# Ledger of designs, part 26: designed miniproteins, single chains

Each design is a single chain, and the fold is of that chain. pLDDT is the mean over its residues in the fold that is shown.

## One batch from the design tools (miniprotein)

Design m881
Fold by ESMFold2-Fast:
Formats: C-alpha cells, sequence, structure tokens
Structure m881 (fold): chain A 80 residues (1-80)
C-alpha cells in the first residue's frame, strides 16, 4: 500500500511510480504525492487542495464516474 511505501522510507520517485501504476494517470499521481508531502509537514489545507486536484484529474481521464468524484470531494471537504 502507499502508506507502507511511505513508512518504509521510499523515495519520491518510487512513490510516484507506484501511484502512476495504481491510478493509471501520472498527473493524479503527482498531486497525491504532493498531498502526502504537505500532510507530512502538517499543512492540511495544502494537502487537501492537492487531493482535490488529483480527483479532478482522475475524473478528466475517465477513471472516476461523476458519483465517485462527488463522494471523494465530499470526503475531502469533511477533513477540512
Amino acid sequence: ALSELVAAGASDEEILAFLTEYLGNEEAAKYILLAVKYAEQGKLKEALEYLRKAVEELYKAGKLTEEEKKLMMEAIDELE
């Protein structure tokens, strides 16, 4: 899992490669990596912003339905 890679001290390149393979979209993977990095710094607002961008990129790429996008955005809003 992503959390296991982060806990094991995986490099940004290793995390990005894992996320790109798992999500099938490089831009979404980049935004999730940025969200993780901001979360590690305690910058929750910035982390949630990048998670929203990742969800939007997955939706644009046809990887998420409209309903899945809505549910993910609502979950992110609850964390803010």
Scores: mean pLDDT 78

Design m882
Fold by ESMFold2-Fast:
Structure m882 (fold): chain A 117 residues (1-117)
Amino acid sequence: MKSLLEILQEDRDRAQQLIQDYLAQLAAATTVDEARKIFDAWYAEITRILQRVGLMVKLLKPEAVPEFQERLQKIADLLRQARKAIAAGDMAAFLAYTQQAAQQVLDMLDWLIEKVK
């Protein structure tokens, strides 16, 4: 059976790869509609990872739940702002918010890994 640390390291690696692929796809996007489709696909995948991590934290490290929820709320706020920006056609604001959200995901996973060590 995999340890929580091993699961978090695997999810961190998957999140990093997903984010790298996502940012590369956004850099290649030529229209707002193309960027929106790329965002929606990435949003679905990253949300699935965060949901799985949240379940593992609740079951195996319940003392970390309050700070995990605070970090998730910050990520959710950034993703909501990114979605609003792209809906308005504001590509500069969208890119800024989505890059910040991606970094906050990695920072949160790194924080959890350090707490589980």
Scores: mean pLDDT 87

Design m883
Fold by ESMFold2-Fast:
Parts: C-alpha cells; sequence; structure tokens
Structure m883 (fold): chain A 89 residues (1-89)
C-alpha cells in the first residue's frame, strides 16, 4: 500500500542520515587534521565549515528539520571541496 511505501521511504532516508552524518563528521575531522599537517589553509577552511554545518544539522534536526537539511547539504559540498584540494597535493 502507498502509506507503507511512504513510511519505508522515510525510514530509509532517516537511516541514511543517521549513518552518513557520523561518517561525514569523522571525515571532516580527518580532513582538518590532514589540512593542518599539509599547511593547506584553503582545505582547512572547507573542512572546518563542513564540521560546523554538520554540528548545525545535529542542533536543528529536531526543531527545524528543513533548515537542518540545508546545513547537511552545505556540509557535503564543503567536504567534497576539502577532499578535492587535498587530493591535488
Amino acid sequence: MEERRRELGRELVELFEKTSVPKNKKAAEELIREAEKLGDEEALEYAKKALENLEKYEELRESDPELAREYLGEAETNLVKALSLLRKK
């Protein structure tokens, strides 16, 4: 039925968010350490922004889930930018 399909969809999204947020937070912390070791100030800024946006997601997910998802998207974008900069070195 349509209703159970919607519930399963919500559960799947929640599971992906629960698994991706802790993983991305650890990735951001690792990228911060690597950027500091390499002296890559630009990569360090993006990695720090990613971590800050992930922390904002965790703070807002219960009170403002729509705004929280916007911070999650920003965190993912900043992680990709930091990783791309570090991979070029």
Scores: mean pLDDT 75

Design m884
Fold by ESMFold2-Fast:
Structure m884 (fold): chain A 69 residues (1-69)
Amino acid sequence: MDELLGQAQQHLQQAQDSIKQGDLDSAQQHLDQALEVARQLEAAGHTEAAEAIRRGVDELQQQLQKQQS
């Protein structure tokens, strides 16, 4: 669990950094990677951790969409 959670948090951090730099394509790639880790957490029975990561992705994806308008 801890390794997967750490990987997801790293991807979310990289997505935040990419958004701040205006690299929207890299931000989307990091969000996609975080979602993949969330799916692995859910498959392992860590539903609450997976939901927390998905919420983080949703918040950053909303910020990303605002940058594209």
Scores: mean pLDDT 83

Design m885
Fold by ESMFold2-Fast:
Structure m885 (fold): chain A 133 residues (1-133)
Amino acid sequence: SQEDKIREALEKANVDEKTKQEWFDAILDFLSRTKNPATLSDETISLIPLLVELAEKFGLSIEVLLSALMTVDLMIRHNTKLDPETLARLSLGLAMMKLENKSQQEVADALGVSVSTLSRFQKLLDEILSKTP
């Protein structure tokens, strides 16, 4: 099941057991409230450990992680040719900018990505969202 896959992915994250359970509960709650399709691709699920580890490292809210997770899934479904780790970092960066009102420079510096790469990724996401019903 998707729930079992998400649990297995979280077990791979280098964070404490309480943090894994809190993220698991939050992800499942979020997916239960999301309109169809309320499913993540297997590729998106494989990136959950990296997203959780980065969220804990940078003290990011659960809302930032959930936003990044949905961006990753959307970009994967639109056949983005980005390295999975780069996709995860860029998606987390856009979520930080949107939800924490941080500048592109602050986010780029925090996540080890370039401002120009973040800007291009934001433009690509905006183009996809403008064409999606």
Scores: mean pLDDT 81

Design m886
Fold by ESMFold2-Fast:
Structure m886 (fold): chain A 112 residues (1-112)
Amino acid sequence: SPEEIRALGREALELLEKLKEIVQKHYEDTGDPFYKEALAVLDSHIETLRAVLGKEDPEEAAREMLRILDNVLALLDYLIEHTKDPEYKKEIESIKEQLQAIRDRLRALLAR
């Protein structure tokens, strides 16, 4: 339903904001420019997702959200590979699992 699609999009947005806070903290702790670059990419995805949530066509919004989620999940794979700190890595992996669950729910909803 349109309401379920928008709810999934809002949940994804909340997770991306949490991810941004985690990456920002680790950037402040390490000074590693990789995390600064990741923050810029993440900000771009957050802004795009906010715009998509404003679309009238829920099916078009859902397809665009899936594209954004696939790009974010790819970014998370790079973050996990680059990160050596086990606590930070665990936090990123937790966000990845939650975003994968949202993606799978959204795909299932579109297949109905």
Scores: mean pLDDT 87

Design m887
Fold by ESMFold2-Fast:
Structure m887 (fold): chain A 58 residues (1-58)
Amino acid sequence: SMEEEIKEKMRQRAADSYEKFYGPEAREKGIEMQDRTLKQSKELSEASRKAAEAARLG
């Protein structure tokens, strides 16, 4: 999906940023941090949305 393309671009930007500050070995850590933050944020947003929908539907 388009979301996956945006996610991958963000992952690569995070990797590039970490590489510039911490060296090439940090690329994977940059990606891991980005993935963790994005996944946690998405799950919190989805939980809020489902709670609102459940309240509406009964």
Scores: mean pLDDT 79

Design m888
Fold by ESMFold2-Fast:
Structure m888 (fold): chain A 68 residues (1-68)
Amino acid sequence: SVEELENEILRLYLEAMESTDPAEVRRLQAEIRRLMAELIARSDEATRRRLEKAQAEIEAELDAKLAA
């Protein structure tokens, strides 16, 4: 379901933010990206805009973590 996908994305994001292994963070980022693409593809226009903004924020946070 859409709710299960959203919950899984949140779980993976929190796991990536808590991880100290750059390789694990990159793997989790790739999985989040895959699930976000699936969720966006299944969403209406309003939800798609919200999800695209959320994805940009997640990508920025994980990129910042990897750069540190």
Scores: mean pLDDT 85

Design m889
Fold by ESMFold2-Fast:
Structure m889 (fold): chain A 95 residues (1-95)
Amino acid sequence: SPLEERRIAQAERDIEGALKAIEYYVPKLTKEQRETLLETARKYLSPEIVKKIEEIFEKNKDKKPGSPEEQTIALIVLSVALAALGVAEDILKRA
């Protein structure tokens, strides 16, 4: 239906937006913060999305973390992004 097509298209856009947010904010985190976030992603997200997140983390493994304020903002934004990915994947699941 047109409503279902709209919901699917929105979920796809939400996934793209969340992955862009992850790419931007992950470099600001410490190694320990990245490991905690990745463990959370592995528990709640599909293997396909987890692989994309792992690739982003690998590209940024040698980056120096941001300021404590930047780290706090990054953790908040990334928590929202992971939640958005989970919701979007649930919408895309065949009921």
Scores: mean pLDDT 85

Design m890
Fold by ESMFold2-Fast:
Structure m890 (fold): chain A 94 residues (1-94)
Amino acid sequence: MKEIEELKKKVFELADEEERADVEAFIKAVEAAIAAGADPEELKKLLKATLKVLLYVLLARKTGDEKYLQKAEEIDAEVLKEMAPKREEELAAR
């Protein structure tokens, strides 16, 4: 999606080397999951949300504006609630 490409570009403009490497690793993980049979639409939605969170965090760092951090936290919480419920207890037990 065009939106994902735009978000990635903006994140990379603000991100340092370590943050760019993390984003690239996450994109590769999403691609691997799709190749393994995961739903591409669901994973693209997750990728878009993650890139938005990172963008807002980086904007907060650059501007010092708390509102960006709040925005990032809201998006992250929504994604976690949608994606994590199925095996959260099993992961916590290990």
Scores: mean pLDDT 71

Design m891
Fold by ESMFold2-Fast:
Structure m891 (fold): chain A 72 residues (1-72)
Amino acid sequence: LKEKLKEILSPVASDELAEKMAEELANAKNREEVLQAGVKAASEILSSVSPEKQEEALQAVAEATRLALESL
């Protein structure tokens, strides 16, 4: 799971940030924790990307959060 989440986030985040956010999403134990990790990932990644990549970043975070939810 963590590796797939990192792959989804890598195009829109640094390797370090993608790994950190993928780990937090993968370690979430329930729906509430996944959603909290997803919001945190959105906040950190969107603040680090250029305006041109904002839409791509939102889609990547949404996809990663969805995958983490489906893996519960």
Scores: mean pLDDT 80

Design m892
Fold by ESMFold2-Fast:
Structure m892 (fold): chain A 63 residues (1-63)
Amino acid sequence: SVEELEKSAREFAHKLAQELDLPEQTADEAVDWALGLYNAGFIPESLVQPLIKMHLEVEAAFK
């Protein structure tokens, strides 16, 4: 379900953000962006976590 996908995506993003020393707000922004693309039909469910990871890694690189 979308609710389960959102929960797993948010848990993943928060853990990765902690590892990268990024704010929780940045993690939530990455989740909202990736889920927005998924809900709009632009990406499959399988790309949600990879796009969150990419977004957070970019944020960490330009911190």
Scores: mean pLDDT 88

Design m893
Fold by ESMFold2-Fast:
Structure m893 (fold): chain A 58 residues (1-58)
Amino acid sequence: MIDFSKLTPEQRKKLQEEVEKIMEELDKEYQDNPNISLEEYRKRFEEKVKEAAEKIIK
C-alpha cells in the first residue's frame, strides 16, 4: 500500500510523470498482445507504479 501523503510536491509530480510513462508502455504492450486480460493489465500497472513510487521515495 503506497502512502502518497508522505510524498513531497516534487515527488508527487515525478510520480505522475512516471505513471504517464507506465500507462503508455502498458498500452503499447496491450495493443501488441490483446489477449492480455484486464486483470493482468491492472496487476502490471500496480506493480510498475509501486516500483516507481519506491524509487522516488528513496
Scores: mean pLDDT 75

Design m894
Fold by ESMFold2-Fast:
Structure m894 (fold): chain A 94 residues (1-94)
Amino acid sequence: SLREEALETLERAIELYEEMAKEHPEHREEFEKLIEQYREVAEKIREGAPDEELALLLIAAASELKDVADKFPEYREELTELARRLVEIALRLE
């Protein structure tokens, strides 16, 4: 399902942010905040939030992934692909 794909994509983004926080401890607070925000989006998916609300949240998350990708070239490819997947899912949620 689209909601399961969104959850899997968000979980992968959280894993990358946790790895990045470990490798870049000077940015740990920034990554911890992003992880918390993504966990909240995942919770809204599990609680059955409307498709329109989820689409907006996924687009916002994708925008954040792209911003982070610009700052960390070693993770750019993977972060950009996750952002692309979230946008694709959001557009299919109606």
Scores: mean pLDDT 88

Design m895
Fold by ESMFold2-Fast:
Structure m895 (fold): chain A 80 residues (1-80)
Amino acid sequence: VVIKPTRVTDDVARKLGFANSQELVGEIRSLIQNSRPQASQEEIDRLAKELLEKEYANAQELAEKVPGIGQVTAQKIIDA
């Protein structure tokens, strides 16, 4: 079984009901800020950029690396 690493792409964003990957990342930025109200804008921007640039093997890895993304949201991204 070949597990394909998942990237946050425009196709993934559209499957989740967003216009493109930038809109999805904007929503994720809001989730990070809500879960970490004391996080700096620079930290939020860095985490959002990592979502666009990195590949994630599974929902658990995505949820662990991005604060504010719960298991359910991470699974939706992986499944898209």
Scores: mean pLDDT 67

Design m896
Fold by ESMFold2-Fast:
Structure m896 (fold): chain A 68 residues (1-68)
Amino acid sequence: MSLEEIKKLFEDQDNPENIKKLAEIFREAFPGITEEDEVTRLFYAQLFLKLIGGDPRLAEKIIEELKK
């Protein structure tokens, strides 16, 4: 998945499928993140979003998707 494809996921932040895809990419980028506590997951989600040029406010939505 290219950086351009990842950026397209930010075009509709209310789309649950886009949040799900971001959560999967985040999980692949940080193996073992689902075993960490919620504060650690939130910190890494914010870091992940900064690295890809996304909105840090999506971090909470990504963490909620990981709980499923």
Scores: mean pLDDT 73

Design m897
Fold by ESMFold2-Fast:
Structure m897 (fold): chain A 101 residues (1-101)
Amino acid sequence: SEEERQLIIERLVTEAELLAETYGIDVSGLSPRELIELRVRILAEERQRNGLLPEGVDPSNPEEVLRALAREFGIEVPEDASLEEIALLIERHLREQIRSS
């Protein structure tokens, strides 16, 4: 639903803001898309440090990172999906896994 989609977007934005605050990054004036990109960049750097980023994935490309994570989770992503759409699919999957555990 549109309501569910908005709640997932708000959660992604809030999580990105908290991560940016932790790393001392000013997020004032960033769009929801830019906040998602920031969150993905931080996640990619953490995964790269732990050897969890797949070979051939550019950690500075948020779309490649999210598509790689979606493949890892077994999520089917449309080829024309936006960064926000990929992030929503991953967030929905993670929420479903937590609920099922």
Scores: mean pLDDT 72

Design m898
Fold by ESMFold2-Fast:
Structure m898 (fold): chain A 90 residues (1-90)
Amino acid sequence: SARELLEQGGLAFIQGRFEEAVRLSDQSVQLSRDTDPRLTVESLMLRGQAEYQLGRFEEARRSYLEAARLARSIGDDSTAADLERAAESL
Protein backbone atom coordinates (compact mmCIF):
# COMPACT_ATOMS: atom_id res chain seq x y z
CA SER A 1 0.00 0.00 0.00
CA ALA A 2 1.00 3.66 -0.30
CA ARG A 3 1.34 3.94 3.51
CA GLU A 4 3.62 0.88 3.68
CA LEU A 5 5.83 2.45 0.98
CA LEU A 6 5.93 5.73 2.94
CA GLU A 7 6.88 3.84 6.14
CA GLN A 8 9.62 1.90 4.28
CA GLY A 9 10.84 5.18 2.75
CA GLY A 10 10.98 6.81 6.19
CA LEU A 11 13.02 3.90 7.52
CA ALA A 12 15.39 4.12 4.52
CA PHE A 13 15.77 7.87 5.21
CA ILE A 14 16.67 7.27 8.89
CA GLN A 15 19.27 4.70 7.78
CA GLY A 16 20.87 7.20 5.34
CA ARG A 17 19.59 5.36 2.24
CA PHE A 18 18.38 8.57 0.61
CA GLU A 19 18.13 7.30 -3.00
CA GLU A 20 15.92 4.42 -1.77
CA ALA A 21 13.85 6.92 0.27
CA VAL A 22 13.27 8.97 -2.94
CA ARG A 23 12.17 5.85 -4.88
CA LEU A 24 9.84 4.59 -2.13
CA SER A 25 8.28 8.01 -1.49
CA ASP A 26 7.75 8.52 -5.26
CA GLN A 27 6.00 5.13 -5.48
CA SER A 28 3.81 6.15 -2.52
CA VAL A 29 2.88 9.40 -4.34
CA GLN A 30 1.93 7.42 -7.48
CA LEU A 31 -0.38 5.11 -5.48
CA SER A 32 -1.99 7.84 -3.31
CA ARG A 33 -2.35 10.85 -5.66
CA ASP A 34 -5.99 10.18 -6.66
CA THR A 35 -7.29 8.72 -3.36
CA ASP A 36 -5.41 10.09 -0.33
CA PRO A 37 -4.24 13.72 -0.55
CA ARG A 38 -2.96 13.77 3.07
CA LEU A 39 -0.76 10.70 2.48
CA THR A 40 0.43 12.24 -0.81
CA VAL A 41 1.55 15.40 1.07
CA GLU A 42 3.50 13.26 3.59
CA SER A 43 5.12 11.26 0.76
CA LEU A 44 6.09 14.43 -1.17
CA MET A 45 7.61 15.86 2.04
CA LEU A 46 9.74 12.73 2.52
CA ARG A 47 10.78 12.84 -1.15
CA GLY A 48 11.85 16.50 -0.76
CA GLN A 49 13.78 15.78 2.46
CA ALA A 50 15.61 12.86 0.83
CA GLU A 51 16.38 14.93 -2.31
CA TYR A 52 17.79 17.66 -0.01
CA GLN A 53 20.11 15.12 1.68
CA LEU A 54 21.33 14.05 -1.78
CA GLY A 55 22.17 17.68 -2.68
CA ARG A 56 19.35 17.76 -5.25
CA PHE A 57 18.14 21.17 -4.10
CA GLU A 58 16.08 22.04 -7.20
CA GLU A 59 14.24 18.69 -7.02
CA ALA A 60 13.72 19.17 -3.25
CA ARG A 61 12.29 22.67 -3.86
CA ARG A 62 9.85 21.30 -6.46
CA SER A 63 8.75 18.47 -4.12
CA TYR A 64 8.13 20.94 -1.26
CA LEU A 65 6.16 23.32 -3.51
CA GLU A 66 4.04 20.48 -4.92
CA ALA A 67 3.33 19.29 -1.35
CA ALA A 68 2.49 22.88 -0.31
CA ARG A 69 -0.02 23.33 -3.16
CA LEU A 70 -1.71 20.01 -2.32
CA ALA A 71 -1.77 20.83 1.43
CA ARG A 72 -3.42 24.18 0.65
CA SER A 73 -6.01 22.49 -1.62
CA ILE A 74 -7.15 20.31 1.34
CA GLY A 75 -7.25 23.24 3.81
CA ASP A 76 -3.94 22.51 5.57
CA ASP A 77 -2.62 26.08 5.30
CA SER A 78 -0.12 25.68 8.19
CA THR A 79 1.65 22.72 6.53
CA ALA A 80 1.59 24.61 3.20
CA ALA A 81 3.25 27.67 4.82
CA ASP A 82 5.95 25.50 6.47
CA LEU A 83 6.69 23.79 3.14
CA GLU A 84 6.87 27.12 1.26
CA ARG A 85 9.39 28.36 3.87
CA ALA A 86 11.45 25.16 3.44
CA ALA A 87 11.47 25.66 -0.36
CA GLU A 88 12.56 29.34 0.07
CA SER A 89 15.55 28.20 2.20
CA LEU A 90 16.94 26.16 -0.76
Scores: mean pLDDT 91

Design m899
Fold by ESMFold2-Fast:
Structure m899 (fold): chain A 91 residues (1-91)
Amino acid sequence: MQEALRQAGELMIQALESDPTLSEEQKQIARQLIEALVAGDLEAALQAARQLVEASIAAGELPADADVDAIAQATVDRAEALLRKLAEEIA
C-alpha cells in the first residue's frame, strides 16, 4: 500500500514536470502538495495548495477576491482523489 502511494505520487510529479503549460513556480508548489499527500500530511498539503492559489491570483489567473481557503481545500480534495485512484490502479 505505501509503495503504491509512492509510485502514484511519482507518476503525478512526472506528469507535472512534463506539462509545458505550467510555470516552474506552479510545478514546484504542486510537487510539494503531492509529496505532502503521499506522506499523509494534510496540513502541509493545504499550505502548498494555498500557495498555489496565491500564485494564480498574482498571475491574474484568479480574481483578487477569490476564496483562497475554499479553492485550496477543493484542490487538495481533487489531488487526493487522483492519488488514491492511481494507487488503486498500481496495486
Scores: mean pLDDT 81

Design m900
Fold by ESMFold2-Fast:
Structure m900 (fold): chain A 88 residues (1-88)
Amino acid sequence: MPLSTVMTIQEQADIDAMFAQVRRRMTVDGMDPDAAIDAVIADQRAARMARIDRIAAVQGFSDDQVAQMRATMDQRMAMMRDRIRARL
């Protein structure tokens, strides 16, 4: 599917960039792999959640709608984390 292919390429690029940051935190900062992964994912999650909150405020979304958007983002972050973990 063309959309899935494009999305996979973008997700792959994001994962590769995050993986490089995880490796750098492990080698430069001496972080545990799990701690390095969690730190990189937390930074990305915070930025994406802040964007959701801004859009929700402008659009007048309900608390339930915002919760659903955040839940979807958390699922995506969990998937990215699992893929990074699998490459270590």
Scores: mean pLDDT 78

Design m901
Fold by ESMFold2-Fast:
Structure m901 (fold): chain A 131 residues (1-131)
Amino acid sequence: SEAERAEEFKKKLLEILKKLLEFAKERGDESLAALVEDLIEKLPSLTPINAAKAVVSLLLIALQRYRDDPEAQEKLFELLEEVIKIMKEYLPLEEVLEILDLAIEDAEKANLEDLKKFLEEQKKKIEEELK
């Protein structure tokens, strides 16, 4: 059912959030850990698209905080790639494109050029799949 599919999607997003929480705790980043824990608590009440948007947004916040840490950037980009893969598996591609457009806008506002380019490349690949 759609409800069972939504629950499975959220379980996979929860696994990403748990990895991000471990990342925050290992770095002593109590403020990031608190944001992740808040989203974990709210996750069951969110629609699939809003859950995806919230997880992507939180990863962008983490990427911005650790912009000058190459090791942290590598790990956070790997988590973002996994979230995009999960979104492509569970959401209509048109909804994934909408989420990526919002993420591109947020990356531009945060002056995260490498992140913006990565997201634009992911968007182009999905647009080619829809043709």
Scores: mean pLDDT 89

Design m902
Fold by ESMFold2-Fast:
Structure m902 (fold): chain A 60 residues (1-60)
Amino acid sequence: SHMEKRRAALEEYRKKALDIENEINQLVKEGKITPEEAQALREKKFVELSREYRAELEKL
């Protein structure tokens, strides 16, 4: 159903959001990026994720 597809899309968004945060936090822990670079990367990744989420909702 439409509602089940929306729920699945939201669950995927949530999982991908957690993966982004975990990846960025790991890069900071490893000293590969600065906190400022981490914030810029976070903003970029979440803009991309929001675009993907919108595209999935538009398919419904």
Scores: mean pLDDT 86

Design m903
Fold by ESMFold2-Fast:
Structure m903 (fold): chain A 87 residues (1-87)
Amino acid sequence: MEIEFEYKGKKGTISKEDLERVLRGEVEPGKDVVAKIGDKEYIFLFRSFTKDYEYIVLKDPESNKYVVIKYNPETGELKYYFEFELP
């Protein structure tokens, strides 16, 4: 089953299995593909968390852009949060 989110008018998806692997620390940063936005596969970079949210940082393989999505483990909701570029 895929969990969907919207990113600037595009459909983003992450499988429930891949999301659970991220939350368990079972994905390799900078190597494993965990999400798809439109036709692009995004690489897992790192996970950060607060009391209420898990933040997943995804790297665009074709650019220096990073997309941050936030997951609420109590509701199961996944949302685009923001993007940034590294210098």
Scores: mean pLDDT 83

Design m904
Fold by ESMFold2-Fast:
Structure m904 (fold): chain A 75 residues (1-75)
Amino acid sequence: METPLEREARKIIDEGYKKALEAIEQGNVDEALKIVKETVDKVREIMAQLTPEERERVRAYLLEKLKEVFDKIFS
C-alpha cells in the first residue's frame, strides 16, 4: 500500500523529471544534470524516513525515471 511519504517522494521525482526534460529540450544538459542531483538529494532525505520495502519501491521508481532522462540525453 502506498503511504503519504512514498507518494510525496514520487511527486518530487515526477516534478524533477519534468524539469530535467524541459532543460534537455532547451539544449541545457548541465541544468538537467543539476536538476537530477537536486531531485536525488531531496528523495534521499525522504527515503531515510521510509521502511526498507517503501525505500526499495521509491528507489526503483527513481532509477526508472533516471534511465528515461539519460536516454533523452544520449538520443
Scores: mean pLDDT 83

Design m905
Fold by ESMFold2-Fast:
Structure m905 (fold): chain A 85 residues (1-85)
Amino acid sequence: GAYGDDAVGVLQKVYEELKDKYSEEKLGPALGAALGTATGVDIPSNPEYEETGRRAGELLAEYLEKGDPEKAYEAAKEALEEGLK
């Protein structure tokens, strides 16, 4: 996984690779897990984070589909951080 300055680029690449292979039901959790990796949160190994990760991943997918990767990352990261408090 990657964190730091290139997180937006990594997450956009993950979205582009998965959106053609995964259903909407699987895309959200997968993007949430990728966001967790980018931010240092182990979502796949922590069942209590599943719902928060899924919501963050869904927001990430929504803004990436709208063509705003910076906003996608910011909104999804905020949702992840709020859900983990």
Scores: mean pLDDT 74

Design m906
Fold by ESMFold2-Fast:
Structure m906 (fold): chain A 54 residues (1-54)
Amino acid sequence: DTVVRAVDAILAGAESVAEVARAVGISPATLSRLFRERAGTTPRSVLDGYRDAA
C-alpha cells in the first residue's frame, strides 16, 4: 500500500516529505492526507521520529 511504501522510503534514507511523496508517486499533500486517514499520523511526524531515534 502507499503508506507502507512511504515508510520504506523513510527507512531507505528519504530526508523530506517531498522525497517520500516522489518515491511513491503522489503529491506531499496527498501523502499527508493518506497518513492521517490510514495511520492517524503524518509523514513529517514519522520522519522526525526516525531522526530522534539516533
Scores: mean pLDDT 76

Design m907
Fold by ESMFold2-Fast:
Structure m907 (fold): chain A 89 residues (1-89)
Amino acid sequence: SLSQESLKLLQRALDTLQRNKDTSEDQEAAQQAIQLVQQAIRLLQQGDYQGTLRQINQARIYSQRAGMPEAVKLIDQAGVKVSEARDAS
């Protein structure tokens, strides 16, 4: 499902952020992005698509500040899938 695809993308983004936090351009921004992705995963599992999208938008900003383009890409892909899941529901 779109929700399962989005969940996998968010989990990959979380893994990428956690693995590369210590080499990020902004470690505090990386830590904020980690927390926001964790919140997005929780909300998505509860079926809160609007809440998930709000967390995704914030996580994108902090991942960009952290200089982590692969995390930004995964977060953006997850956002597309969450938006499609919302519109299909």
Scores: mean pLDDT 89

Design m908
Fold by ESMFold2-Fast:
Structure m908 (fold): chain A 90 residues (1-90)
Amino acid sequence: SKVDELLEKAEYLAGQRKYDEALELLEEAERLDPDNRRIADLYASLGDLAEVLGDRETAATFYRRAGDLYEKLGDYERAAELYAKADALE
């Protein structure tokens, strides 16, 4: 699907530290399928990637976006975990 293509490309670009481009693709995926849990899962994974690479501000941004999406999905426990991870980096 178009969403799957956007998610794969975003993951690839984030691996190259092209985070702004990755975010643009994830925002496009959100517009196409706003309730897709896989988008929230990928934001969380990219936060973990950025954190491992030492890109703390970017990691916090990805974690907050993942938290927002999990909250919209009603997954309040996972949302709280991601918000806590973001706060720990600031």
Scores: mean pLDDT 89

Design m909
Fold by ESMFold2-Fast:
Structure m909 (fold): chain A 73 residues (1-73)
Amino acid sequence: PTPEQLEREARDAYEAAIGAAEDALKSKDPQVAENLIVAARIHAATAYALGDKEGADEVLERIKQVEKELEKR
């Protein structure tokens, strides 16, 4: 793959990860929320592997916030 392709794939993974974390927070179903958190972690790992360490770290911090909010419900 080209560097430009890897950067695009890393960005797509980051956006998917953030989206999944936000969807988990909005979910009314605890099982759906848990599955979305798992998806967010997988996408964050993909972004990290493709070179977006900063984006991956941001997603992991967002996941921690979402998990704390879900624990209050």
Scores: mean pLDDT 83

Design m910
Fold by ESMFold2-Fast:
Structure m910 (fold): chain A 58 residues (1-58)
Amino acid sequence: SMLDEILAEAEKQLRQARTLEEQRQVVIDTVQQLWAAGLSQDEIAEALLRLSQVIDEN
């Protein structure tokens, strides 16, 4: 799905990010992409929770 593709790329970028600023930019870009793709607020919120787990690993 488009959601899975966007999240896979975001997770890859988050794992490569070395600064808080880089992590923040990946999250902002990902939210904008999810919103532009027409996903619901609930789907975007779930996606953000998944990304926050990746951030906690870095």
Scores: mean pLDDT 80

Design m911
Fold by ESMFold2-Fast:
Structure m911 (fold): chain A 89 residues (1-89)
Amino acid sequence: NLKELLQELDNLLEKYNLIDERDCFSALIDKEVFGKTYEQIGLAMGVSKSTVKSRISKVKQKLKEDPELLEEFLVFKLRLFCYLNGKEL
């Protein structure tokens, strides 16, 4: 259930006091998990391509600063990939 996975992301971000950065993490997921371009993400979020790049850069820096957050986020990304690939239409 995609809604449950999105709630897991929100719970993870709350745990690390990063819920205000949710849009930044969503942009990274859209690029790395869903293979979207910066332009497509910007259109969906109502922001410029440069803003998307800035948001993704910010998240990558936070992940470098917190190894525990990085590990939990990588596990979340893997679970999301498995969910998407396990769903044969």
Scores: mean pLDDT 82

Design m912
Fold by ESMFold2-Fast:
Structure m912 (fold): chain A 62 residues (1-62)
Amino acid sequence: LAATDESIDEAVAYIVAGIARWLARQGRVDEALAFLDRHAAKYSGPARAILEATRAELRAQA
C-alpha cells in the first residue's frame, strides 16, 4: 500500500466517522457532532469532505 499523507487522512476520517456514528447510536448525537466538528477543522480535501458528509447525515437524523 503506497499511502500518502492524504490517503492516511482519508483512512483516519473514516475511523472518526465510524466513532461518531457509534456515539450517535448510543443517543450521544451532540457529542458525535462536536467530535466531527473538532476533527473536520484539522483536515482538508477528501478527508474533510468525509467528515462534513457524516456530520450532515447525523444532523439530519437529529
Scores: mean pLDDT 77

Design m913
Fold by ESMFold2-Fast:
Structure m913 (fold): chain A 85 residues (1-85)
Amino acid sequence: SEIESLVRRAVEASMGRDLGTAQDYLARALLLGATPEEIRELIRRFAEESNNPSAGERALGALDRVLTLSDEERRRLAQRALDLL
């Protein structure tokens, strides 16, 4: 799934403390129709797979930040994620 790939990349960015890139990937997942609940489930799963709960917490924080943004701001982040793919 494209959504799963984006969320996995967000967790990987969070391992490296690149929260800006994590936000870009999560904003794109939301734009593609993922719900916040679906994204949180995927973050938890991928953090467990990598045995990295700190990266999971950072990725959840990045999602919470994206959810406070306007639709216009989220579209801008989602475009940045596309440029990274």
Scores: mean pLDDT 90

Design m914
Fold by ESMFold2-Fast:
Structure m914 (fold): chain A 75 residues (1-75)
Amino acid sequence: SEAELRAAIRQEVAAMTDEDLEKHSDVVVIPGSDDDLEQLLEQAIDGAVRAIREGNERAKQYFLAVAAQIRRQMA
């Protein structure tokens, strides 16, 4: 189900370390502090879901890295 896929993506994002993030150091900046980080995280997860459905491995890795970076900012 989509809910299971989203849960798997969140788990994968949560498991990413600083070392994992270094592999994707070129992922673009999180916007300013006025943004809702939780909403941005959901948008990144939506992007990962779409990339998985399309079989686009590059886009999947990009959105996972974006989600992980947002999650780190929330901590």
Scores: mean pLDDT 73

Design m915
Fold by ESMFold2-Fast:
Structure m915 (fold): chain A 64 residues (1-64)
Amino acid sequence: SAAEQQARLARLLLDLAVHEAREHNMPREEILAAVRRAMDAEGVPEALRDEVLAQLDAALTEVE
């Protein structure tokens, strides 16, 4: 389904953002802004967007 495809894309973007944060020591606000922009471009539903951003925030808290 479209919703399942959007969820998979959101998870992929989250994984990629965490990888970029670890490899390049990017500021949290820059990573969050980039992920939000990517989800907006792909038309990810607001509820899923909030969930992904919450997961990203938690993951970034653990990276340093």
Scores: mean pLDDT 72

